# Ledger of designs, part 6: designed miniproteins, single chains, continued (2)

Each design is a single chain, and the fold is of that chain. pLDDT is the mean over its residues in the fold that is shown.

## One batch from the design tools (miniprotein)

Design m4176
Fold by ESMFold2-Fast:
Structure m4176 (fold): chain A 80 residues (1-80)
Amino acid sequence: SMEGLQKLDEIIDELDRIAREAEERGNKEAALSAGVSAGLVRIMRGLLQLGAMSGEEAVEMAEKLLEKARESFETGKMAK
């Protein structure tokens, strides 16, 4: 559980970083996507702390959200 919480915190930090970089580059869609994903991971972190979600499920979902945020960020760079 503690390891899962640490992994979720790492993913939140990375999503926040992507959101900031996307915003700075004028990529509003990628910034919004990463920001929303960070919010969802924060909710999952809270659910994990309450015992309402497993660490494995939370990390798997968070990693998928991070992957999609990265894809949106890179797609925004290519769509110039």
Scores: mean pLDDT 82

Design m4177
Fold by ESMFold2-Fast:
Structure m4177 (fold): chain A 99 residues (1-99)
Amino acid sequence: MKDLTVEAGKQVGAEDLGQEVLRASQEAARTGLQIKDATKGAGAALLGVGADTHAYLGAKRGIDLNDNELAIQALEDGLRRAREALERARELLRQELAR
C-alpha cells in the first residue's frame, strides 16, 4: 500500500493525497493493534481492509498513470476506504474504553 499509493500521488502531482491515504491507513492499523488484546477479531478486520485497499490500488496499477483523472480517482477511493477503516477503529476503541 505505502509504495503504490505514494508513488501514484507523486506521478499525478497529488502527492498530498497519496500521503493522506497512507497516514489514514497507518492510523487505522495502529488503532486496531491497540485493541488487539481485547478484540483480536476487530484488529484483524481492520488490517484486512488495509490489505483490500492495497489490492484494489494494485489492480488499478495497470491503468496508465499518465491519465491523471483515473489515477486521482484510484487515490480518492483508497482515501475513502482508509478513512472508513480509521473511523471504525476509533469507534471500537471508544466502546472498549467504556467497558
Scores: mean pLDDT 53

Design m4178
Fold by ESMFold2-Fast:
Structure m4178 (fold): chain A 72 residues (1-72)
Amino acid sequence: MTDEEKKELIVKIATSRGKSFTPEALEKALTLVSGRSRYPSYYNGEIEKLVDKLLSLAVGNVVTLSQVEKIK
């Protein structure tokens, strides 16, 4: 899976939950997803679990860079 495909998946998951990422938060989320989902097996499931955790940090309906940084 390419970084563009991962980014599209992150955005799709966020949108399906009625939430969004700031551009900086999205880039950081992509880095975390790529770092944790290195193996081909369960790749989409790992991405969804991590994105759901990040979305739980949303201020209202938006996840900011500072919120994503708390997951490090």
Scores: mean pLDDT 72

Design m4179
Fold by ESMFold2-Fast:
Structure m4179 (fold): chain A 58 residues (1-58)
Amino acid sequence: GDIGKRRLERMMEGMARRSGDALASEDVSSLREMAEAYAVFPGAQRVLEEQARRREAK
């Protein structure tokens, strides 16, 4: 199994979430740029893209 890879992906997802949360609520451009940087980790990218979409909707 790919347990090691999945564990790394979970850790990267957590790091992406914390990085996104540290940005101002209106800072959508930085969130999208971070999502591109995390493209190798789909879960992490999805978290940042979801944060960006929620902020754009407000």
Scores: mean pLDDT 74

Design m4180
Fold by ESMFold2-Fast:
Structure m4180 (fold): chain A 90 residues (1-90)
Amino acid sequence: MKLEIIFPDGEVKTIEVPEDATAEELGKRITELTGVPLELARLAAENLLKAKVGDAVAVGTGEVFRGMTLEEAIELAKKTGLPILLLVER
């Protein structure tokens, strides 16, 4: 699967993970890229793995946003001050 990590400063990083990736594996990778504690990254990963293409998850709160464009996800990251994960391909 492919996801975009959107930072509050407007930086976007595309990452690709195996389709069978666990929440722990994805959470670790999110922590390495965002600096967010593993517990919060794992929560975001769990919610993203249950999400559909076009859904976004805030890293920190774990809140899920349905049917987001990249532009909407960038605005969300700026508004919340949190990294946003956008699921682009499964």
Scores: mean pLDDT 85

Design m4181
Fold by ESMFold2-Fast:
Structure m4181 (fold): chain A 72 residues (1-72)
Amino acid sequence: SSAAQAQVQQARQLYQQGQQHFRQGDYQTAIQNYTQSLRIYQQTLGPNHPQTIDTQINIGIVQLKMAILKVK
């Protein structure tokens, strides 16, 4: 449906914003954007879709970076 396509495009924009913030070291904003993107991808594409899995992996990467920074 056109509504589902619009939601997927919104999720893609949030995902790209998450990547941009991650590259700039804004890990908290990156997690927020990826988490919002993940919720939409899970609802529209399902939990096993490659885009949903990629978004989960990127959240894990950001969480790992934040954990490393906490030791310094």
Scores: mean pLDDT 88

Design m4182
Fold by ESMFold2-Fast:
Formats: C-alpha cells, structure tokens, sequence
Structure m4182 (fold): chain A 81 residues (1-81)
C-alpha cells in the first residue's frame, strides 16, 4: 500500500489500531470496486458510507483523519483505472 498514516501522538494505541482497521476496510472497498468495475461516483459513495459508520463508532477519532483516508482511497481507485 502506497498510502500511510503517520503516528498521531494525540491518539491512544486503541485509536491508532482503529485507524488501521479503517485503512484496511477502505482498501477492501477499493479492491472490491475494482473487481466489480464500479464507477468513481459509486466508489466515492461507498467510501463516504464507510467513513460515516467509522466516525459514528469512533467519535474520538478526528474527522479530518477519516476524511483524509477516504480521499486517499478514492485517489488510489482513480489511479488504478
């Protein structure tokens, strides 16, 4: 994976683990979307849905972090098209 999230010293180890789970989930969305040949619009929608669900489950994680990871996932999908 080319995209990485740098350690945020304000996040607990549990929060950092949650961010890694989000990254893995977004990567699965990209891989499934490539296999199904989904449009970029549908990929953005799915990425936003994953981000919203994650933010609701982990409100302590900064929204900016979730949004940045979602944007990177969409960008990676566009690059692989």
Amino acid sequence: MKWVVQDDPNLSPEEQAAVRELVARLQEVVEESLAKKLSIEEVRKRVEEVGREFAAEHPQIPRRTVETLGRLAVHEYERLL
Scores: mean pLDDT 76

Design m4183
Fold by ESMFold2-Fast:
Structure m4183 (fold): chain A 84 residues (1-84)
Amino acid sequence: DEALRAYELYQRLLEAMKAKAENPSIKLPKELQEELERLERLQRLVLRGETDPDLPEEERREAERAREELERLARLIAEAEAAL
């Protein structure tokens, strides 16, 4: 169940971010740290695609795939929440 896994990961990320905000020195588990770094990379690619109209076709496709991945994750989370 991909939607349930995405929802569980999202909840763990929210809890981790809250804990980090309360104590900036807290060390995140490797899995959560890697997922945050992946999401930051996706957001960076999307921003590049939105801000550079002269982006080469290959880099534009990469930015578009990053947007689709973020939209897919949002949809999976919404589907899991709707099933609650």
Scores: mean pLDDT 75

Design m4184
Fold by ESMFold2-Fast:
Structure m4184 (fold): chain A 92 residues (1-92)
Amino acid sequence: VREELERIIEELRRIAEESKNPLVKRVAEEAVRVLEDVLRGRGTLLDLEIALGIALIALGVAKVIGDEELAKELEKVVELLERAIELVRRAE
């Protein structure tokens, strides 16, 4: 589980580094922070769910304004957060 979460964090860091969009960078950087806190026992499943909610709102805005590139990058962040939540939920 830890190694899988670490891979998700690396993917989110790559998105934050490679994206030219400040919103994508901020959302991805926040997702990394929350996931690192969870890995270190300082964060909760609820913190991940809140981060996912923020990413989903940003994705919704991107779709409404018709920014297809922004929507694709935010969809990747959403998918990574959904995978992380599933992994944390299975860890008993």
Scores: mean pLDDT 84

Design m4185
Fold by ESMFold2-Fast:
Structure m4185 (fold): chain A 81 residues (1-81)
Amino acid sequence: SAENEAIANEILALMLGTVHRLRRAGRDDLADALAAEVTAIMQAAGRESKGKSEEEQLAILKKAKAEVEKLVAAARAELAA
């Protein structure tokens, strides 16, 4: 659905923007860790979504987005410290 695609695109934009900022700051360690963790979350969400309704898939993506937002916030806080 358009809503599911919008949330997936928001997750990717958050991850890519943050990874780019971390690399510009010379924090390849944080960038690599964030990329790996977000990839694992999205792969798990994809597996959990298989055979589910659009409504259930949306709930899974919203949960994945919340976890990615926490990781992005943590990485940004580490960069600001």
Scores: mean pLDDT 88

Design m4186
Fold by ESMFold2-Fast:
Structure m4186 (fold): chain A 99 residues (1-99)
Amino acid sequence: SKEFEEFYEKMAKALGGDALGIKEGVFSDTLPEDLKEKIKNLSEENFKKIVKVLFEAIKNGKVTLDELEEEIKKSKELSEEDKDLALEFLEHLKKLSGA
């Protein structure tokens, strides 16, 4: 959908900056190096699948990081490796948000 494509562009830009795969500054200072490398090595297709699962969860009224974690765990579209990566990222965001 158009809403998903707009959401995806915003998420990709927020995580990748202009073309770097990972945004310098905030992510350089806050992401663990292991997680940073995993995100950088994630294919565009797999990254888009993760973003789509999160987008659908948010559209369905899931707004807390705990609710997003449950939607990732329940997804049949994501591999176990992609789920683990998405969960690591959400756990990191939870720490940054103080939640």
Scores: mean pLDDT 67

Design m4187
Fold by ESMFold2-Fast:
Structure m4187 (fold): chain A 71 residues (1-71)
Amino acid sequence: TEELIKILEEMKKVSDEATQRAFDLLIERLKGADRSTVLSVTKTALNIADQTPSIPESLKKELEAILKELE
């Protein structure tokens, strides 16, 4: 969970204000989250990242690795 939050914070730094707000909501949902919520948040974050050109491929790869560990 801490590693996921760190990746989302890095993605926020290179995103526009609307995308930053979306990541803030996902980070908030991770507080005290169960495994199914963490999985849902990770999938949503990856989908947002894939649609955001300013987010580097390296951060998307890190998020994909976390998703694979959760499945």
Scores: mean pLDDT 80

Design m4188
Fold by ESMFold2-Fast:
Structure m4188 (fold): chain A 63 residues (1-63)
Amino acid sequence: MEGEYVRVSEDTQAVGRDVVTLPKGTIVRILREHPDGTVEVEVVGTGERVLIDASKLEPAPAP
């Protein structure tokens, strides 16, 4: 799943430099998966890197 493009399934909080809210439908690229179910992602469009719960991500078509 690293390098894959996925979509945020519902409005959720993610942690980067600050805590941010990612709206449903936000496209992100998976950078790293952690064994606790947390995923490091890059937000497409902003380039921001954040940690998000893997359960809040769903498959998306490649851009």
Scores: mean pLDDT 76

Design m4189
Fold by ESMFold2-Fast:
Structure m4189 (fold): chain A 100 residues (1-100)
Amino acid sequence: SMNEKLQKLIDEFDDKLGSLPVNSDEEAKTLQEIKDVVIEMFEKILASKDKEKQLEIVEEGREKALKIIKESSMDEEVKEKAIKLVEEFTEKVKKVIEES
């Protein structure tokens, strides 16, 4: 059930991130790099047997995604929306881990 809950959160995140106003191939690539970080984070969470380590993996993924956004050439408004989506997503993921 944790796997199903996390997959649902990833699907929701991917949908919301994909709905952001993208004006270039470079911006689209940045959004894909964020999605790749989330996929790697999910794989590492499922491979871990320790809740504390799972929470550390979420924090590492959050920091990596935020760095990609902040260092990108995306418009400031798009960056702010992407940051909010990452923060909301990772808080929901932490809650699923803590409640499992």
Scores: mean pLDDT 87

Design m4190
Fold by ESMFold2-Fast:
Order: structure tokens, then sequence, then C-alpha cells
Structure m4190 (fold): chain A 98 residues (1-98)
């Protein structure tokens, strides 16, 4: 249903935004090693992949495709230390999916 699709997209968006904020904090920590920063970005990538899989398993392929299309850009923005850009990309993917 449209309501279920919206709820799934909203829950997935919130999950990815929280993961992005967590990764951003580590990437911008001057005491974090390069390995710790790589692990943080990899965990964000894994969270996006999990949300895509959940959407696909529930038959919401457009939501899964929106997150898949945003994936590399979100990871690039977080790795560059640009949380505002990462949030913009995630929000635009959510709007396009509905």
Amino acid sequence: SEEEARRLAEEGKESVLKAAETAYKIVNDPNATELEKEIAVSLLDMQIAVEMQIARQKGYDKIAEAFENARDSVLSAVNAGDLEKAKQIINEAFEEAL
C-alpha cells in the first residue's frame, strides 16, 4: 500500500541518516585512525544495503532503487566530511521514491 511504502521509506531514511551522522562524527574526529574512518564509512554502506534489501523483500523496488542510486554519493559526501550534502542526497532519494 502507499501508506506502507511511505512508512518503510521514512523508517529507512531515518536509519540511514542516523548511520550517516555516526560515520560523519568518526570521519571528522582528529583522533580517529584512517582504518577507523574506513570502517565507519563501511558500516554506513552496510546500513544502506540493509535498507535496500528490506525494501526489495517487501516489494518496494522503487524505494530500493532510490537508495541504491544515492548510495555512492552519500558515502562520498560523508567521507569528504560533508554531512549536510549527505542529508540532502538522502532526503532527495526519499522524495523521488514516493
Scores: mean pLDDT 85

Design m4191
Fold by ESMFold2-Fast:
Structure m4191 (fold): chain A 61 residues (1-61)
Amino acid sequence: SPEERIAALLDEIRALQARLDALHGEYEKTTDPAKRAALQAEMDALLARIEGLTREIVALS
């Protein structure tokens, strides 16, 4: 059902947000430019994934 799919998408977004928070914390502690660039790229990818899942929820609403 759309409700079950929305619930699953919200669970996935919650997991991705938790990972994003962890990466942000690591980024703030990191001074190495190469590691900062890698963390930024991973955070950007997670944000794009969250945006995609949010669009799916809107389409199901």
Scores: mean pLDDT 89

Design m4192
Fold by ESMFold2-Fast:
Structure m4192 (fold): chain A 60 residues (1-60)
Amino acid sequence: MEEVAKAARELLEAVEKGDEEAFNTAYQRLADLMDGASALSREEAVRAARAILTHYENEK
């Protein structure tokens, strides 16, 4: 869970900064941690990252 939350944070920060290399790195990390099953679209990856962070931060 902590590793997934970290990858989600990195993905959202990359989106905010427009850093495509950081986005791709965080996206691969998040995909590997979550199951690697099915390629997520950019929109789906961002939405999943937001949901993960919201859940993790609210339930510390």
Scores: mean pLDDT 72

Design m4193
Fold by ESMFold2-Fast:
Structure m4193 (fold): chain A 81 residues (1-81)
Amino acid sequence: MEERKKRVEEVRALARETDPEVGQAIDEALKDPELKEIVEYGLWQIAEAGKASPDGRAAVLEGARALAEKIKQYIEERKKK
């Protein structure tokens, strides 16, 4: 699973570099034991979508932003309880 871990880290690095808010949301979610596995899987799917896209960087950034928004919605719902 070396390739998957490397691709996940590349997505995280790109998100932090390009959009610090998105990168921070992803990094915070990875520290949450309840979210870690699902977020890692999401990052892997984003990396795969990037490889399939003619503009891999843009596809990865769009995916990372969508994932960060879903993470924020999930955390906000948990805080309301």
Scores: mean pLDDT 76

Design m4194
Fold by ESMFold2-Fast:
Structure m4194 (fold): chain A 65 residues (1-65)
Amino acid sequence: MSKEEIAEELAKVPGTSKEEAEALATVITARLNGETSLPQEVVETAEKAPEAGIKKAEELFRKAA
């Protein structure tokens, strides 16, 4: 699943902005590739996402891993 597809699915979560969905997709993609460091701005944007958006991101990560 591409980063764009992950961002699109996350953007469908109520209360999640496009920017937050893209940040969460970036975090998931980095984790799937074994990357442990991301720009602080991306991490902070992802952390500001609603809990529902974060939970959806965790589910997508588990399905792709």
Scores: mean pLDDT 78

Design m4195
Fold by ESMFold2-Fast:
Structure m4195 (fold): chain A 94 residues (1-94)
Amino acid sequence: MEKLKKLEEMKKIYEEIKKLFEEAEKKLKEENPDFYVPKTTYDLVDKTEDLLEESIKLVKEKKPGWEEVFEEAKKLVEINKNYLMPISQKALDY
């Protein structure tokens, strides 16, 4: 239960970051039609989501390997929180 709660809390944080990123991208593209988001940024977002969903699935199904997937997901959520979230918030403040 504690493990699943932590994963669901991390997913909620990730979903908030993703929403801010999508709002920031939309605003920036409306203000500058030449605005480009690197593929690596989308890859980071997609990989974070996939790992969180996989970790949650493994915990719910009581399958092995959830600890390794959870550790990687936690690192990616932290990267999104520390880099993507502040950049997205700053863009929305303009």
Scores: mean pLDDT 76

Design m4196
Fold by ESMFold2-Fast:
Structure m4196 (fold): chain A 98 residues (1-98)
Amino acid sequence: QPQQQAQQVINDAEEAIKAIKEGLERYEKDPVAGRRQLAVDAAYYANKLGSEKFYELAQAAADGSPLEVIKSKAEEAIKEANDLRQQALTDYQQQLAA
C-alpha cells in the first residue's frame, strides 16, 4: 500500500538520523569502535534509504577520514534523510486528501 510505503520511509529516515547522531557521539568518545560502528550503520541506512550521502558517510568512516570530514558527511546524510522524510510525509498527506 502506498500509505504503508510512505510511513516506512518516514520511520526509516527517523531511525537513520538517530543512528548517525548517536554514532557521531560514540565516535567522539571512542574513535576506533565508534568509527567502525558508524561505518556499519551508515552503510545499512544507505542501502535501506537508497541514499548516496549515507554511502559517502560510510566510506569516509570506513577509510578513517578526519573527524571533521566525517561530521560534514554526517550533516549531508542527515539533511538527505530529512528531505526524504519530508517528501514521504507530503506524499502521505496527499494520499489522505485524495
Scores: mean pLDDT 83

Design m4197
Fold by ESMFold2-Fast:
Structure m4197 (fold): chain A 75 residues (1-75)
Amino acid sequence: SVFLEKAKEAQERLKKYLEENKDKKSKKEIAIGAGKILIETLEEMIKEVKESDPELAKELEEQLAKLKEQLEKLE
């Protein structure tokens, strides 16, 4: 439940970021900003589940690495 609440909070944060910046930043800048919010969220989730669910933590770490790689290609 805490994990799901954190995910919903991140989704609301992303939506707010997009609404506040859609007319002020380029699509590339918005994608980079949104990606950074997602990276922070994944890092927090990994920290939370590392002890209780190592398999899920590993899967999230793989997704985090892939997201970081995609973000680097945009920069």
Scores: mean pLDDT 79

Design m4198
Fold by ESMFold2-Fast:
Structure m4198 (fold): chain A 88 residues (1-88)
Amino acid sequence: ISGIERSKIAEELNKIRKLAEKVPDKTLRDKILSYIRKIEFAVILGDKENALAWAEKLKQLVENDTSIPPELKAEILKHIDKIIEILK
C-alpha cells in the first residue's frame, strides 16, 4: 500500500465514520466503527489482503442491514467501494 493510497483510504474511512454518526441503531453504529478500526489497523501494517477482507465485510454488513435509511446506506456504500477499488 503506497503513501498516496494510504492517504486516500484514510480520507474515505473518515467520510464513512462521519456518515456512521447518522446511523440510528447504536449497536450497528458501534459495529461499523469497529470494522473501520480493523481496516485502519490492516492498512497501517501494510496488510493489503486483510484490509480488503475487512472492507468487503463492512460492505456486506451495510448492504444486508434494513434499518439504515436508503440514501445514507447508498452514500456509505459509495465510500466503501472506493476503498475496495484502491485495495484491489
Scores: mean pLDDT 87

Design m4199
Fold by ESMFold2-Fast:
Structure m4199 (fold): chain A 99 residues (1-99)
Amino acid sequence: MAAAELEAKRAEILAKEEAYIEEQRPLFLQPEAQAALQALQASNSAEELRLLQVREAERIIREVLGMSLVEVAELVEGEEAARQAAEALAEAAAAEAAK
């Protein structure tokens, strides 16, 4: 099923995101990196930091799936719809067996 493939790709994205965080952790602990992060957080709006986070997430997703964040969101919605349809079919089969 396509659901198993999507689950595997999701696990791959999460693993790459964790690896990226772990790789960046030594750099993040450097005084220069901490000062830059504090300046970003203190200087203006949470929007700038959010845009940087969204950009990095989009880069990782594009690297793993070759897709944009919008396309990934559409796939996740499709997966939920497919799961709900499978659940409805299983419930209908159980009801039929009970007759």
Scores: mean pLDDT 62

Design m4200
Fold by ESMFold2-Fast:
Structure m4200 (fold): chain A 85 residues (1-85)
Amino acid sequence: SKDTRKKFISDRVSEILKNTGLSQGRLAYEVLRLQEKFGAKLLTGEVTEEQVADYLKKEGFVKESLADKVAKEIIKLLVDSNKIK
């Protein structure tokens, strides 16, 4: 349900912020940028976590040491949230 999805996203976002040290606004901005760049390919596996991490490193908006973790967490958030009806 919408409420179940909202709670799941909220709980996962809180965990990502704790694990990455990103602000909520920064994480939201990075999610939007990746969706604009890769679209549905983030959900299908057509783009890899490594390719997403390389994009984050190239753009310089996320510390290189965190880019791999951020890429993995964002892809997992998007894939898992899309499975909730």
Scores: mean pLDDT 77

Design m4201
Fold by ESMFold2-Fast:
Structure m4201 (fold): chain A 128 residues (1-128)
Amino acid sequence: SPLEEQLKKLEEILKTFESLLDEARYIKANETDPEKKREAISRLFVRVDILVETAIRILKEASKYLSPEQRAEVEKIIDEIKKLHEEARKKLETAFQNKDYDTAMDILIEYLERLIELLKKAIEVLKS
């Protein structure tokens, strides 16, 4: 079904976010070079930015096949994702201005953890 196709795409994006979180945690634990941390955070955030836009489009498409109540819950989750993404962007910009790449990595990790939770909740609504 069209809904099952959108669910599979969201589950693939979820796995990608989990992989990016693991990579961010690995870099935090093992990388000591500030410039390499900066490059890694920038690369990871660009990838997350693209995937968040894709996930929102898929969620909007999937919502066409939902009840009004399920659709309202998905719309609420989309708004939470958008707010979280904008807050993370602003916090990361501040950390980069201060050349505080350890704080920037912590911001990215917390953002990915919360984003994964929101996407899991959205997937559960689509399966209900």
Scores: mean pLDDT 92

Design m4202
Fold by ESMFold2-Fast:
Structure m4202 (fold): chain A 107 residues (1-107)
Amino acid sequence: SAPVHISVVEALVTLRAEAPGARVRITVTTDPSATVRVEAVGGKVEIRVEEEGDRTVVDVTLLEEEGRVRITVVSPAADLRVELEFENVGPHRVDVAVEVRRTHIVL
């Protein structure tokens, strides 16, 4: 049988706002075979996740000035593509920093 592929893209998103109550929308666009997982990993954040066709929309509300969110995308595709779009939808300025890790496993 053909080799089995597992591709993983992990994005660590750090959001730094001028004040609590900031809101950022993150739109994740990826391959149709991919699964998207979203986790709060730092600060105090509220996360709402909604799937819209080929997109996953992540609404993040920062309850303090800094928050960190992990977005994990997993696919059986050998070449996994992930696009992240950031939109400030709240009343405060937000600086965004993203750290990306990619892993590809062949069985």
Scores: mean pLDDT 86

Design m4203
Fold by ESMFold2-Fast:
Structure m4203 (fold): chain A 92 residues (1-92)
Amino acid sequence: MLKELGEEINKELEERVGERAEELSKKAEEGDKEAEAELYRLSAEIGEEVAKRLEEAAKKEKDEELKEYLLKMAERYREQAKELEAKAKEIA
């Protein structure tokens, strides 16, 4: 169940933002600070979306132990997103 959810999220995100992330990464490597900041913001946005999807899965989960695990993962993604957003503000 968790593996299937993770695979679905990863596939959807790769199809939707993968090309954009690659373009921004290349520009950031060339010294484009705006592209570097945008890449961090994009990563933060993705982290928040993953957290939301994990929280929605937790609401439907009947297994208390698995529910707590999903919520813990969602919290971790939100903390990572917050850190990435802070980095974007620092370099923008």
Scores: mean pLDDT 79

Design m4204
Fold by ESMFold2-Fast:
Structure m4204 (fold): chain A 74 residues (1-74)
Amino acid sequence: SAEELIKKAEEYVKEATKLLKQVPSKYVPEAVGLVLRGMGELVQAILTGTKEDAEKAVKAAKEAVERIKEIIAK
């Protein structure tokens, strides 16, 4: 359902935001940009309530988590 997908996207956004504390200062702007993108897609999904937008939000938020973990691993 759209509600379950929105909840999943919220959990990924929360995880990505927590990971920001581990990001070296020189990569903070890049990492913040990834979180903001995930948050933007999440807000869109909440406003429309559509499954399509909720799936986009999950994808964007999950990619933010994965890319920030890669930045931390540098």
Scores: mean pLDDT 87

Design m4205
Fold by ESMFold2-Fast:
Structure m4205 (fold): chain A 91 residues (1-91)
Amino acid sequence: SLEEPLAAFEEAFNKVVELGKKSKEEAKKYAEELIEEGKRLIEENPSDGETVLKGLFLIAGAKLGLLYTESEEEAKEYLEEFLKKLLELLS
């Protein structure tokens, strides 16, 4: 199921963007923490496909959120590439 991975993506994106409105430095630090957590989920659970997807989506959400606080255009490009890869995975 993609429900939990998508929820992780959305929450990561929203929290990073909200922090970025108040402090770009805090947003960057929080995004870095989420990326490290996502990597940990992938590395510690390589045989659990759902946990790996959750980790990948967490990293994507954090990166997209950070890009969005710096450059809306770069965020749009990242989102388009992510969606294309997601569609390929679902095909």
Scores: mean pLDDT 82

Design m4206
Fold by ESMFold2-Fast:
Structure m4206 (fold): chain A 98 residues (1-98)
Amino acid sequence: SEREERERRRRDALGQIMTQFVRALERMRRSPPGTQLELEVTVGDWRFRMRLESTGPVTDDARGSGHLEFTDDRVSGEFELTHGDSRVRLRLEGERLP
């Protein structure tokens, strides 16, 4: 059904977003506290822009939550991870190409 197709496309986009997010977090772990990181990546028919900032060391024990909004050709969202006084914030925007 059309609804099932939409759900499949959203799951695919989410998978791609999560892959890039994990890569970005790995880069942040190797960076000093207070680092800002901006990535632009193209995966399949999507272009993603991610902006990350940290106020302290990035660790495996960090926990958090996020929010994603999808349309047919755009995605936007924010994630925040916290551990003690350390915080990592991710802002995400994506567009479908062409």
Scores: mean pLDDT 73

Design m4207
Fold by ESMFold2-Fast:
Structure m4207 (fold): chain A 86 residues (1-86)
Amino acid sequence: RIERIVELIREMGKLEPELRDGFEQLIADLRAFEESDLSREEKIAAYRHLAELFESLAKDPRLSEEVRRLAAEIAELARERIEELE
């Protein structure tokens, strides 16, 4: 599931080069959070932040329809991960 989120974030970075460096940092942070000995509550908070970020991007009219669709899918996957951790 993490690999699918990472894949989708990278696809968004290919379509929106100005966001690419931010997305690569986000991927690195996400992998570090998943590999770390963090509490369930801290992991839920990280995925909630991820979901809120991509939900915002999915509604941004300045982004292409393809990018907004990818953002919506990422947000949904992050919300599913929260439900699994709760």
Scores: mean pLDDT 80

Design m4208
Fold by ESMFold2-Fast:
Structure m4208 (fold): chain A 70 residues (1-70)
Amino acid sequence: GAAASAAGRAGLDALRAGDAAAAIEHGGQSYKAGETDNPAGAAASREGGEALVAGDYERAEAHLTRAAQA
């Protein structure tokens, strides 16, 4: 819905600005607010966020790409 779309855009903007912490927070809010019955997409988004927090940008990109396609 609209809340998920707004949070998702804020997360992407934060990531583009280099603010990984803000990107994780906004991304989490997006999935919490607008995730439908898509457990695979939700799981991939969580794994991407966890990898980003850990500084593993290769895994973060792979998981977030999978989430975007789910």
Scores: mean pLDDT 62

Design m4209
Fold by ESMFold2-Fast:
Structure m4209 (fold): chain A 56 residues (1-56)
Amino acid sequence: SLEDLSPEEIARLKAFIEAVSGEAVPGDTGAEIEAWLRSQGMSDEEIESLVAFARS
């Protein structure tokens, strides 16, 4: 899950989401970002894909 990501992986993930969505991502922790992504209608599968990307 996103809450298991390092600060560097979180920064990379935020930059990626902001670049592709054009929206500012609130929060600095994986848990806050995951909660926001779910509020935007993102599925569990899509979130898992983002975690895999951030860990690559």
Scores: mean pLDDT 77

